Designed miniproteins, single chains. Designs and how they scored, part 113

Each design is a single chain, and the fold is of that chain. pLDDT is the mean over its residues in the fold that is shown.

## One batch from the design tools (miniprotein)

Design m3941
Fold by ESMFold2-Fast:
Structure m3941 (fold): chain A 76 residues (1-76)
Amino acid sequence: SEEEARKLAEELKEKYGLTDEQAAVFYQILLNLFKSHEKIDPKRLERLIKAVVEAIKKNPDGVSEEIKEKADLSKF
């Protein structure tokens, strides 16, 4: 799960042109998701990723700080 989270965060960085900092935040979100959920539906994961990417791009500074303080998946 940790290796899966890291690989996915690296893929997202390349696909969406995220900064190193944004990719690191994504890694923490994915790591927490994999720890909290025994089975993750790939389509649900994709929708969550798209929502987070859109939120980051819409308000990069605000979303990045909020995600750092409260990487709570119930929020997304």
Scores: mean pLDDT 65

Design m3942
Fold by ESMFold2-Fast:
Structure m3942 (fold): chain A 79 residues (1-79)
Amino acid sequence: AEEAYKYAKEAKRAALAGDLEKAKKYAQMAIDLLSKVDSEEAKKAIKNLQKAIEAADAGDFVTAAAGASEAARLAKKLY
């Protein structure tokens, strides 16, 4: 039940470390878990993780970390 929150936190840590590929991997794992949750907070968390992946693809580690951080905050409320 805590897995999406943990993966969103790992995505943030990876982005802050400059490991954008690892950040994308953890963000996608969090999205896959949150997609099974029918809630407004899960939908918002998914949107923030998608933005984090797009930012990572652009090399913007600050925006990637911010998106993953917000997703982790939202995911924590679900557990």
Scores: mean pLDDT 83

Design m3943
Fold by ESMFold2-Fast:
Structure m3943 (fold): chain A 95 residues (1-95)
Amino acid sequence: SFKDKVLEHLQKLVDEVRPTLSPKGQEVLDDLLDTLKDFLNNPNTTDEEIEILKESFESFVARARQHPQDDTAVLQAAYQGISTYLDKVRKLVDS
């Protein structure tokens, strides 16, 4: 399914970045991934919302890779990802 393909793709990104992060950075990554898995497992989550979640998570990982041992940088990357997700979902609802 589309959900399974998205989860497989994101899990590969997690597997690559996770060992480069600090313990705090790994906690942030794991919390975001668990939240994403919950949305993917929710039958009410649309394909459009899943695509937005995928893009936001990919953005988070890309930013976290720049300073993987900097907890502040990783946390800022997470906030940016969440902000992007909320903005895109808001536009989807308003259309």
Scores: mean pLDDT 82

Design m3944
Fold by ESMFold2-Fast:
Structure m3944 (fold): chain A 114 residues (1-114)
Amino acid sequence: DPAVGAANAFRLASEYARKAIEAAQKGDYDKAVEYFRKASELARIGAELAEQARKAGLDPEAVEKMIEEFRKASEYARKAIEAAQKGNPDLAVEYARKASEEARKGQELAREAA
């Protein structure tokens, strides 16, 4: 079920974003970057699964909202990676929190659609 798959992908993306925040707070920026990359990839996969759910006959407006939250999560994760690589841990943590929040919203929307 693409909607269930999307929900699971976003749950994992949120978990990796949380791990990235913890790593950044400990000053382990290499691990933070690795976790953010995993979160971004999972958010992308979730958005693709949400698009497949639309083709399976789910409400197009609900699917579009899911895809939008997933796109936001991926974009914030990318910004968190860039901030961490530039040595700005406070900004990296801020973007990571936003990425985690958007991924969680996407997961909730996917769960409701399933």
Scores: mean pLDDT 75

Design m3945
Fold by ESMFold2-Fast:
Structure m3945 (fold): chain A 112 residues (1-112)
Amino acid sequence: MAEKILELLEEAKEAVEKGNYKEALEKLEEAKELLKEATDLSIEEVEEIIEKALEVIKLIDELEAEIEEGMFLLEVGVANATKADEKEKLELLKKSALRILEKAIELIKKKI
């Protein structure tokens, strides 16, 4: 499970780097679902991992919402100079997404 979650997060990071936000969303949704399944484990030493998994799920949820907003703006073809401004916003979202994904990957790697 942890290895598959790590793989999905790495794939999502690569997709964000390449500007494939739809692919990143699909990978993050799958990773989020697997993380929820991991929280069904109740051992005292696993409680810390569950708490960190919940933190990562929240970060992925925020990232998913931010990327989805960016994709929506691109799909609806917002008129005017907004296209130039949205490129700048998307670049900031991309940098934010990469930081969140790197943090999530690091947290999971430390627990494997």
Scores: mean pLDDT 62

Design m3946
Fold by ESMFold2-Fast:
Structure m3946 (fold): chain A 77 residues (1-77)
Amino acid sequence: PTGLQIQQAVVDAVAEALKSVGVDEDDAWRAARYLVLGSMSQREIDAYRKAIDAFGGDGVKLSLLTSKAIQDALDKL
């Protein structure tokens, strides 16, 4: 796989994990881009904050879910 394909697979995996805990598809995708790529547009930052809110403000839980999703995606490549 190309670097772009790996990057897309990881973003998709994080977005899928966020959707599984009740984050809306659009917000899940934008938050995944913030978490994986460091994309810092206002829309991605707002989506990241909504993802934290889905965990009751627990950023540690969000970080653990993100790390696991990234690791699981890379292990499948």
Scores: mean pLDDT 79

Design m3947
Fold by ESMFold2-Fast:
Structure m3947 (fold): chain A 76 residues (1-76)
Amino acid sequence: MSAAERAILRLMALTGIRVSREDFERLSRSDALTIARYFARLLDPSAEPRSVREAAEFLERRTGVPAGRLLAILTG
């Protein structure tokens, strides 16, 4: 399992956000910012976080999961 695949699965589990099989396959080959933006845009299609940190802070506001925990998952 790649680092990207592990990050996506952990984000799904913590946030309750569902990722389609097709999107999972695509995101498994993506960087942390692309993954973070995908999750942000599922909650708000107009969301344009400029960094992984900004995306983590946005996701914290919407899901209640601490930004530091989300950031660690995205960058680990």
Scores: mean pLDDT 84

Design m3948
Fold by ESMFold2-Fast:
Structure m3948 (fold): chain A 76 residues (1-76)
Amino acid sequence: STSNIIRTIQNIINKMIDVFRSLAQQGVDFPQQVRRLTQIAVREGWPDSLVTMAIGIVTGNMSLMAQGLRQLSQEL
């Protein structure tokens, strides 16, 4: 159902934001945070669209958030 899909997306985004937060607290620079998240996403089978969206969210970049959303709509 649509509600189950939305919940799954929210859970994945939350996990990605937690990765960024944890690495930032450890003093890891942003390019290295992105590289580490990308490696985790490949391992976990998380889609590139959600990685792009999560980067947009943590940087406040509305253009990247919109790009991720467009990619996600094409994958659904």
Scores: mean pLDDT 86

Design m3949
Fold by ESMFold2-Fast:
Structure m3949 (fold): chain A 93 residues (1-93)
Amino acid sequence: GQAFIDQKLREIDRLLSEKRYDEAMELAREALKQLPDSDQYAFVERAVDLALKHGRYDLAMQIVMAGLEFTEDKENILRLIGMALRLIGLELD
């Protein structure tokens, strides 16, 4: 549900602000395991934005890869591949 996503993203933002990067990534992976496919892409998109806000391109890529690991939905897979390509473009610019 939306409340679960919002709560987990607030906790991830807090951990990133505290430079507790491994804990933030573990929380993101555990949240993805608990989310239905329909919510996984929205969670990944918002979590990627948080990683980029904190200047951590490497964590943004790891979040996309975790999304690809836990989704079986073909539309989500294509959206996540598109997100990975955009992140690569940002790094090269």
Scores: mean pLDDT 84

Design m3950
Fold by ESMFold2-Fast:
Structure m3950 (fold): chain A 120 residues (1-120)
Amino acid sequence: MVEEELRKAVEHLRQAMEALARGDYPAALQHLDRAIEEVEKAIELAKDNPDVVKALQESLEHLREAKAAVQAGDRDAAFDHLMRSLSALATAGIQLGHEDIVREAARAMEEAARLFGKAA
């Protein structure tokens, strides 16, 4: 079942964003690697659902771009890619009917926006 892997991916992304907000790049990279692993597992589990696979592949691409941005010290680019990854995970949650995953992703996005001073 994809739900557990999606939940773990969202939690690792939340922790990566918190670490990035603190300037703890090594911790952010560790959480990003775990999020990538969970999304890759979710893709394998969802392989019979092409819409879900597409959303998860979009999330995975943004996670890879976020990791590259963190390694380059580009905090703003990393934040933008992490937000897009969370949005793609929320889309997968909608397609699977897991409203709890959508809610957790939305909360992670709200917390991240506040931490980075981008909340209204």
Scores: mean pLDDT 87

Design m3951
Fold by ESMFold2-Fast:
Parts: structure tokens; C-alpha cells; sequence
Structure m3951 (fold): chain A 100 residues (1-100)
């Protein structure tokens, strides 16, 4: 993952903004790193993280029938596949151009 992507300022689109608002986050803009932290925090709190029986297999976020699943448009995401999670989150946020 390019470290530069984690510091990108994003404005959540309405669906992501509503999801974040339910977690008490009402900021108009957040970094990608902050959004990722909130998503993982939600998954931990709701018990959505499934640990594999084989330690060689990745842990999975089971988002099926959850609000997170509706945002991501998938039933599950591998915790180790941060690139897929980021790509799906970026579909629900606008990049903020750096201020001159």
C-alpha cells in the first residue's frame, strides 16, 4: 500500500457519511487512514471479524447483512486485502484537492 494514500483527505459521499455519522463521526473530511480505523473499529465492535481455522488463511470481515456490507457492496473482505477495502471505500468518497 502506498503510504501517501493513507494521508489523502476524503469527503465521504452520502452513504459513507451516514455510516460514519452512526458511529458519532460528523466531520466533512477525513483521511483514508481515519476511515480505515473507523471501519475496522466497527467490524471489531459488531463481531464481524472471523478468525480462520488454518493460521495460514487470512482473517475475514463478514459484512453480510451489515451496514458495512451495504457500503462495500460485498459479503466479505479478507483483512489482509487492504487494497480491496481501500478501493471499495474510495468509491464512496471524493478526493479533496490540496488547497492552494
Amino acid sequence: MPEELLDVLLRPKPELAAFLSKMGVTEESLTLSEILGLVFGYALEEGLIILPEDPKEPSVIDAKDSELGKILGVDSIEVSNGEELIERLLEHAERIAPAV
Scores: mean pLDDT 75

Design m3952
Fold by ESMFold2-Fast:
Structure m3952 (fold): chain A 100 residues (1-100)
Amino acid sequence: SDALIGQNQRISGLLGREKTILRYLGDSEGVELLDEIDLRVSDLVRNNASPEEIRQTGEELRKRLLELADKSKDPEIKERLKRLADEIYNSLNYMADLQS
């Protein structure tokens, strides 16, 4: 649906902006995780995933971002990954609501 495509584009835009910042800060692991997240979110839309699958993916991706944040010694990278974890979780819950 146009609404799902629009939400995927918004998430991709968010991930693109954060990748630029993490790349500038030298967080190659963060950039790689954001590329993986972008692919996984696009796969949910391509495969017409259920609301339950979208929400479960949101929980998994939030956990992975928080684990990477906890591993980081750079306070700016840590704070950005934590904020992004919440934003991705909320964005995928909204995407699931659009699919409901």
Scores: mean pLDDT 90

Design m3953
Fold by ESMFold2-Fast:
Structure m3953 (fold): chain A 100 residues (1-100)
Amino acid sequence: SELEKILEELEELLEELKEGGDPIEIMRRAIKLLQRAIEYLKKQGREKHAEILEEMLQGLQKKLEELESREEISDEDREAVINMLETVVRIVGLIVKSEK
């Protein structure tokens, strides 16, 4: 499904981040993937699942704004982004599982 493809791309982003990828670039890509997931869920009439992902999207957008305002990204900032993406992967994974 479209959600399974989005989940795979989110899992790849999480691994890239753990391997030292740019947290700002990764967050921008994760936000776009979440927006795609929300649009897909709304199209499928899964409004409650879309609302859950919309709350997560707001959190990611706020964190991205904070990171973009910094001159340097700390280890604590990187760990916070990893934790946020792990939560995104987990929740999207549960929604994918609910389709079966």
Scores: mean pLDDT 87

Design m3954
Fold by ESMFold2-Fast:
Structure m3954 (fold): chain A 97 residues (1-97)
Amino acid sequence: MAEALEIVEERLREAEEEALREMEPKAEELREQNDPAVREELLLETIDILAEKSPPEYHPLLELVRRLLAAQRAGDAAAVEAVRAETEAELRRLAAE
């Protein structure tokens, strides 16, 4: 059950290394921010950096993370669960290749 996540995590590791270096200042701000709106903005910028550095096959996964944040911001629990289900399906599809 956890194998699909482990395979995707391993394959993303190298692509994320460059993104993590660019994200380091934003991660510091995110740790110190108490304003939810500012934290959401920093998270969206982080996802944009990941999208630029990640292989094209992972772009749908990053779009799902953006949708999850939007659903959480709207307080839509049903939309949050729907995005989680889509994320699991996408991770399983990537692992099956």
Scores: mean pLDDT 65

Design m3955
Fold by ESMFold2-Fast:
Structure m3955 (fold): chain A 94 residues (1-94)
Amino acid sequence: MVEEGRRIIEEEVERIRDTGRQGTQNVRNAGNNDISKIDDAHDQSVDRISQTASEGIDRARTLPLSEEGVRRILRTMNDSLGNISDTKDEMLAK
């Protein structure tokens, strides 16, 4: 049970990280093609990261490690949101 819970939490964390990486790339692509699209790409990516994290939190709450799982998911979400914000700022500064 605990080991299965850890695997599920790791899967949800990886989903958030992958969503964050896709978002960062989308913001960079938007910035390189049309700076007016950076805000839209950023906002869409924030929504996707937040939705993925929300789904992960709901799943983690059903597990034996729910408190630890929720903390890890929230930290991963915040790290991903920070990275996408930094990427937006970088692309707007160019």
Scores: mean pLDDT 83

Design m3956
Fold by ESMFold2-Fast:
Parts: structure tokens; C-alpha cells; sequence
Structure m3956 (fold): chain A 72 residues (1-72)
């Protein structure tokens, strides 16, 4: 299913990218809540819109781009 593919995509992203423990946990938690609102949920959980200077924002931007491509 689409949700299974999105969850697997996020899990593989976590495994293949150099992330710290907090970043991994936030992304895996986002994977469990994947929906049409996945982008907004990820930004809220990670606070990406409040901290554009953090490495988390770069990670979230790439992940959001990948999720959008799957949902489109």
C-alpha cells in the first residue's frame, strides 16, 4: 500500500543518512503518522519552520520532497 511504501521510505532514509538519535526518532515517529498532512506533521514534530539554520531542516526538506513525489 502507499502508506507501507512511505513508512519504508522513511525507515530507509534513516538507515542511509547520517542522523543523530533525536533526528532518527523524530522521523520514525513521523512515519507512523503518515497521511496527506505528513509534511505539516513532520515540520511540527521537528520544529523545522522555527529553525532554518539547523541540520534537521535540511533533512526534513529532502524527506518532504520525497514524500510529495510519492503522494503526487
Amino acid sequence: SLLEKLKELIENFVKTHPLNEAEKNALLNAASKISEEAEEAAREVLGAEKGPETPLNAVVAVLISEIKKVLE
Scores: mean pLDDT 58

Design m3957
Fold by ESMFold2-Fast:
Formats: structure tokens, C-alpha cells, sequence
Structure m3957 (fold): chain A 68 residues (1-68)
């Protein structure tokens, strides 16, 4: 369940990252969470992702991390 939610969060801003996450979640859920969080922060810092959307995605990803 946590892995499925992680892939869904990634898919809202990057289909490529969602595909990558789906492949690696079974092997390293915690590592994938960290990479998706880092990607969201980098994209927001570069202006490629609206701050409000980045905050909502990070909040949902924190919920996934709490379930893990």
C-alpha cells in the first residue's frame, strides 16, 4: 500500500519518476521515498514545479513514510 501511494505521488509530477519508483519500491521503499522527496525539492527550487503543488506532494509523501 505505501509503495502504491508513493508511485501515485511521483506520477502527479513525473511519469518517468513514477515508472522508476514502481520498479525499485519492492527492493528499497525508504530509498525510493528519499529520491522522490529530493526530486520534488529540486524541481521546486528550479521553478519547474509550483511551490503549492510541491508542498502538497511532500505532505502526502510524508504520510507514505509514516506508514512504512
Amino acid sequence: DAGERLVAVAGEFSPELAAWAARFVPADLRGVVREVQAAIRRMAAEGKLPEAQAERLLARLDEVAAES
Scores: mean pLDDT 78

Design m3958
Fold by ESMFold2-Fast:
Structure m3958 (fold): chain A 94 residues (1-94)
Amino acid sequence: MLSLDALKTYLLSGLQEIKKEVPELAELADEAIALIRNDAPPEEIRAKIEELVKGLEEYLKKSDLSEEEKKRLRQFAESLRTLTEQYVAAAEAA
């Protein structure tokens, strides 16, 4: 398992990337970034990432992006979820 600091760094980086690629989700991404930076309860961070992932799926349903771009963004969301689960597990173990 990655350290908490490494997981935090990767999660923040991923959130900043999604903010750049999907400006419509920038507010949710900024909220998630703030929660992580302020060491909010893991459950609150998980809930915010879930809102972000749901927002992305709604965006992709209405988007005219190519299937390749949609697949890449879905893989980003999956990576964020995986990192969030690892972060929550590591934080609860600490």
Scores: mean pLDDT 82

Design m3959
Fold by ESMFold2-Fast:
Order: C-alpha cells, then sequence, then structure tokens
Structure m3959 (fold): chain A 61 residues (1-61)
C-alpha cells in the first residue's frame, strides 16, 4: 500500500470528519509508533509511510 493509498483510505474511512481531525489522528499514530521500543523493520517502514501520507494529506486543498 502506497502513501497515497493510505491517505485516500483514511479520507474514505472518515467521510464525516474534517481533514484536520484525520491529520491529528495520523500525527498521533506516528508519535505512538515512534515511542515504541523494539520496533521491527516493518513497523519502521509503516511509520515512514504514515509520514508520507501525512505530507500528502497536508498538501490537499
Amino acid sequence: MTAEEIAQALLDAFPSLPKERIIAFVEREIAEGEAKENKTPEEIENIQRLREALRILRSLP
């Protein structure tokens, strides 16, 4: 799943939420993931994809 696919999936999953709430959710997920000790390579890769999705979400009008 690409960062663009993640961003679109989040928008589709929460159609009643304003974009700012979705952004806040992704920021929290990144922070919680980063705070986790003993991260696997897959978990690190997922955090990077979430950061890219966050960048995409912030760039949308």
Scores: mean pLDDT 79

Design m3960
Fold by ESMFold2-Fast:
Structure m3960 (fold): chain A 77 residues (1-77)
Amino acid sequence: SSDEQAARDILDMLNQGVNVLPLGLLLRVVRFLESQGRLDDAQKIGDFIDNGRLNGFLVRLSKEQREELKKILEKVL
């Protein structure tokens, strides 16, 4: 699905050390986690988005938030 592809794209960006991520892809990651029944993980990533939002297109994640998101995506992909 397009939401699963967004999760893979975000994981690739995280593996490259990217700390400013596209909002649209992160919102698709939240939808993907919800579709997998990972509601607590989806809420956690939603909170990272809300706290890190720079503008209508970009979200900045802390190192700890990137490590947490990477662990979540490695488990579900």
Scores: mean pLDDT 90

Design m3961
Fold by ESMFold2-Fast:
Structure m3961 (fold): chain A 91 residues (1-91)
Amino acid sequence: DKKKKLEEFKKKLKELYEKIVELAKEILANQDNPALKKKLLDEMEEVLEKAGKLVKEAYKELPSLKEEIDKIVKELTEEARKEVLKALEES
């Protein structure tokens, strides 16, 4: 079922973007610890790579739903961006 795969994709991508936001907040909280900050930035890179791979795989598995995938990516990216920028402004 293509709809079920699209819903699973959305859920997984949302979880990865929520983790990106959490890592951004942890990086902000640990600015005075260079070693921990580096570790958190490395974790951020891994999560971003996982998100990118998940999107590429969704396009490959669900080519007929590309517009829906693009909409999900755009909405989740915008929401994560707002949360990260808010955290930066509040720090």
Scores: mean pLDDT 85

Design m3962
Fold by ESMFold2-Fast:
Structure m3962 (fold): chain A 70 residues (1-70)
Amino acid sequence: MELEVYIMAARGKLAAGDLEGALRSVKKALEIDPKNPEVIKVGQEIAKAAEKAGDLKLAEEAQKLVEESK
């Protein structure tokens, strides 16, 4: 149940442009299920969004989280 709440929060924050908040929600979801494919996919979307925004540090942090989950 809580896993889905964090996934929804991450997607909502990503849509709102809150990339740091979205990444925080992904971190919480990974603490519950570190190999969840849906969470990994959202993390990858955050990394791409951060890269497009020029925030390479946030993009790298998001990429590292999903790499460590594989």
Scores: mean pLDDT 79

Design m3963
Fold by ESMFold2-Fast:
Structure m3963 (fold): chain A 64 residues (1-64)
Amino acid sequence: ATPGQLEAAALLKELLLAAGVSEEAAQRAADLIRNGDTVVLRNAIHDLRLPEEVAARLEALFAE
C-alpha cells in the first residue's frame, strides 16, 4: 500500500468507529482500502454521509 492509502485507511477506520460501526467491520473496510479498493472507500463516504471536505481529504490521500 502507498503511504496515502495507509493514512486513508487509518482515518476511515476512526470515522467508522465514531459512527458506531463494529471494530471488526471497520478494520475489514480499512484493510480493503489499504489494498486499493476504491469502491469500499466511495461506499463508506456515501453511507456515512461524510462532509465534502472530509470526503475530498480521504480521496486525495488514497490517490497518493
Scores: mean pLDDT 76

Design m3964
Fold by ESMFold2-Fast:
Structure m3964 (fold): chain A 98 residues (1-98)
Amino acid sequence: SLLDRIKAAVDEVIERLKRLGYPEQAEKLKKKFDEFLKAVENGDYETAIKKINEMIDILEEAYLKARKEGKLTPEDEAVFRRAQELLFRYRVWLELEK
């Protein structure tokens, strides 16, 4: 499912952030992701959309920081981009379901 792909992609970004030396950003993303999953399970699609937006902001800030510090590899960039694209797709689906 799209949600299973999102779970895999977000987990991969969390592990990449830890490896790159950004454990605080990894923890923030995990917290928002857990809140997102609970909102989806509860059928609270408005809160789920809000949590997606918060996750996208965290991803963007982490990406820009890693890029500025010269730590971002092409493989890391692809992982960040995949997570962002899947979150955007799921947000569209939630907007149609609510």
Scores: mean pLDDT 88

Design m3965
Fold by ESMFold2-Fast:
Structure m3965 (fold): chain A 98 residues (1-98)
Amino acid sequence: MEEKVKQAIDGAKAAIEEALERLKEALEKAKKGENVEASLREAEASYGLVGKLADYARKVAAEATPEEAAEVEAWADKALAEAKEIYEETKKEAEKLK
């Protein structure tokens, strides 16, 4: 893989991991009943960010070999699925407190 492409993908992965940690924090706050509406908004924003970063990683990976691009796409799909699961759980916790 071209070094610049690898650095861009690694950067996107790091940013997605940070967004996933923010999602996990929002879920924990919602479970504790702390600012549930603000936690739900943070979860929605972080989930949206994961989606945008996943799209960016896929676009950058298009400059790699088809095999390398497929690996990045599979990883991005997995990260987005995890983000969706955490966001859905945050919504469920918010509903319990209404």
Scores: mean pLDDT 81

Design m3966
Fold by ESMFold2-Fast:
Structure m3966 (fold): chain A 74 residues (1-74)
Amino acid sequence: SLEEALNDPDVTMRLGAVGGAKGTDDPAHIEALKRAVLEDPHPAVRRAARRTLLENPHPAGREAAREAEAELAA
């Protein structure tokens, strides 16, 4: 699953998981990407997840990115 792939110890595997989730309309995948923005230990993965949410054609993806930014700003 995307959630399992985003918990992989390898940064390259987590980046691949983010790439595979581009344009997702699955609420579970959007939430997993949002958690990656907030919690991933590597800044490259956090940036990739944020970009993937912002570039998502579905409003839920962009909303999740705004929620993550608000939490990080608090």
Scores: mean pLDDT 85

Design m3967
Fold by ESMFold2-Fast:
Structure m3967 (fold): chain A 80 residues (1-80)
Amino acid sequence: EKSEEEEIIDALYEDVVEKSKTLSPEEVKEDIKRQAEILLDKGVSKEKVVKILEEVAERLEKEGLLESAELLREVAEELK
C-alpha cells in the first residue's frame, strides 16, 4: 500500500509539473480532478486520494511551485 501510494504521488507530481508548463491553471485543475476520479473509480478510498493530493502539494511547495500546489489543495478540499 505505502509503495503503491508513493508511486502514484511521484507520477502525479511529474505530470502536474510538466502540464503546468503548457496548460492554464484551470486546465491543470481539471486534469487533477480527472486523475482523482480515476483513482476513486479504481477503488482507492477518498481518504487516500486526499492524502495523495496533499502530499503532491507539499512536494510542489518545496520546489517553489506554489500556484500548482494550491490547485491540488483545492481539489482535495472539493473531494471532502
Scores: mean pLDDT 82

Design m3968
Fold by ESMFold2-Fast:
Structure m3968 (fold): chain A 75 residues (1-75)
Amino acid sequence: SADLEKAAAYGREGAEAGLAGDLEAAARGMQTSTIHMGGSEERARRGREAALASGSPAGAAAQADMNYITAKELL
């Protein structure tokens, strides 16, 4: 589906950004990929807030990468 393709793309983008140390971009990629995976806007927003509060670009990257992997498995 187009949503799963977008979830994979944004998840990968967030993972790459987080591995490069960009916490805000990683958290955004995680948020957007969560929405395209069928998560609610509230859940996605709370996830982004939690990632930003953690201060961990690598942690945000790992979450974004999980959305990428899951979306790819569902395609």
Scores: mean pLDDT 86

Design m3969
Fold by ESMFold2-Fast:
Structure m3969 (fold): chain A 66 residues (1-66)
Amino acid sequence: GTRVRITAARDYTATTPDEISLRAGEVVEGLLLGTDAEGRLHIRRLADGRVGYIPLSVIASLERVD
C-alpha cells in the first residue's frame, strides 16, 4: 500500500476491534490498504503493524510520505 501520514482532527474511540482509536492531534504513519463504503480508511500502522479502520470524519490531514 501507499505510505501515508495521518493526523487526527479529534478524539475517536474505536467501537469495534477492527477500528483504531485516536486522540486529537495524534499522528499515525501507516500503509494505506483501501477505503470502505462507510467512508473509512483501511490502514496498517507502522509502529505496531496493527491493521484497522479510521473514519475519514476524524482525519485533519492525510499526506503521502514516499
Scores: mean pLDDT 82

Design m3970
Fold by ESMFold2-Fast:
Structure m3970 (fold): chain A 56 residues (1-56)
Amino acid sequence: ATILPSSKTLYEQLKQTAPPQFHEELDDLWNNRESYSEEAAFTLALIGLQEDIAFS
């Protein structure tokens, strides 16, 4: 599936601002982006991780 610019932008922002403990999980999500059947599923995974980062 094609990753939309908005999802890539969110990933890039999280990679720059996230604490080090989340970097491995972010990289794992990005490396597995093509295994998601829909863009929405990948975006939801990023949003979930963003919430975990915000409340950690």
Scores: mean pLDDT 73

Design m3971
Fold by ESMFold2-Fast:
Structure m3971 (fold): chain A 55 residues (1-55)
Amino acid sequence: GKESEEILEQIRAAVAAGDIDTATRLFRDNLGLMLRTNPDAYNEAVKLLNEMLLS
């Protein structure tokens, strides 16, 4: 839904800014909503965070 898409956009912006704390907080606080309503947004957020945290 729109809400999950907006959250993904906020996570993308935080990742682009190098703001790991904001990106991880947004993901943590919204992961259940994203997983239930937009699994594609959830998977993209996981990919972005893994690329940022594991690289």
Scores: mean pLDDT 81

Design m3972
Fold by ESMFold2-Fast:
Structure m3972 (fold): chain A 104 residues (1-104)
Amino acid sequence: EEIKKKIDELIERARDILREAVYNQLLKETGLPEEEARKIAEEIADSYAERLKNVVDEKIKQGGEEAAKEIASILEATVDYLEREKDNAEKVLSIIDQTIELIK
């Protein structure tokens, strides 16, 4: 379905933004090797994406197509905000956490 595909694409975009933000932050603050920083960033991004997808899937299961439309709008606004704040890992993490709590 069109809306479900859009939601999946938005979650994947949020994951990608978070992964890059965390990766860049780890390189700047920790001096970790690139490979280790990438692995940690991927693990964090995957964990957040899974949490986001779980709350999204549960809400859609309970509220149907109306819930899916509302969630798509929330995620579109979230991704736009993430794009503006993409150079700040703490802000990106905070935005995703707030989005998860909002959808719950």
Scores: mean pLDDT 87

Design m3973
Fold by ESMFold2-Fast:
Structure m3973 (fold): chain A 85 residues (1-85)
Amino acid sequence: SWEVDLRSLLEAAGISDEDIEELIKMIKEGVDLEKIYEFIDKLLKEGKITEEQAEILKEMFKLIKEGKYEEAIKKAAEKLQKLFQ
């Protein structure tokens, strides 16, 4: 399930369960990419994620909105993993 893989990735990025649920809800409800980007920018402003994490997540959600779920999650996981090593 893309949802399970996305949850695991966002948890590994240090995002709270509440913020993960909001992001998944936005995808399921078909919220515009611009609104998802605004939410990611809010997480960055609140110090919950880094600038590099925000950039990776924005690219991932762009691919998700294009229906490329598996590609989006795989690429984001690879990029985020490099930030922790």
Scores: mean pLDDT 85

Design m3974
Fold by ESMFold2-Fast:
Structure m3974 (fold): chain A 85 residues (1-85)
Amino acid sequence: SEVAALVARLEELLRRARAEHPEHAALLDATLALLPTYEALLPPERLAAILRRTIAALEAGEDLMRVVLELEIEVSLELMRRALE
C-alpha cells in the first residue's frame, strides 16, 4: 500500500528528528502514537496526499515544529469534517 510506505517513511523521519531534537520529543512522540489512528480513520488517498507533502517538507529541511504542527492541524480538520458527515 502507498499509504503504508508513506507512514513508514514518516515514522523513520520523525524518529530521526526525535533523536536530533530531544526538545521536541513530546510533540514527536504524540504524532508517532497517532499515525495508526490516522491510517485507520482517514481515506487512503487523502492521507497519502497529506503524508507526501509532510515528508517532502521534512526532506527539504523546513522547520520541524511548523511542519509537524501543520500535519496535526490538517489531519484534525479532516477528522472533524468526517465526524460532521
Scores: mean pLDDT 86

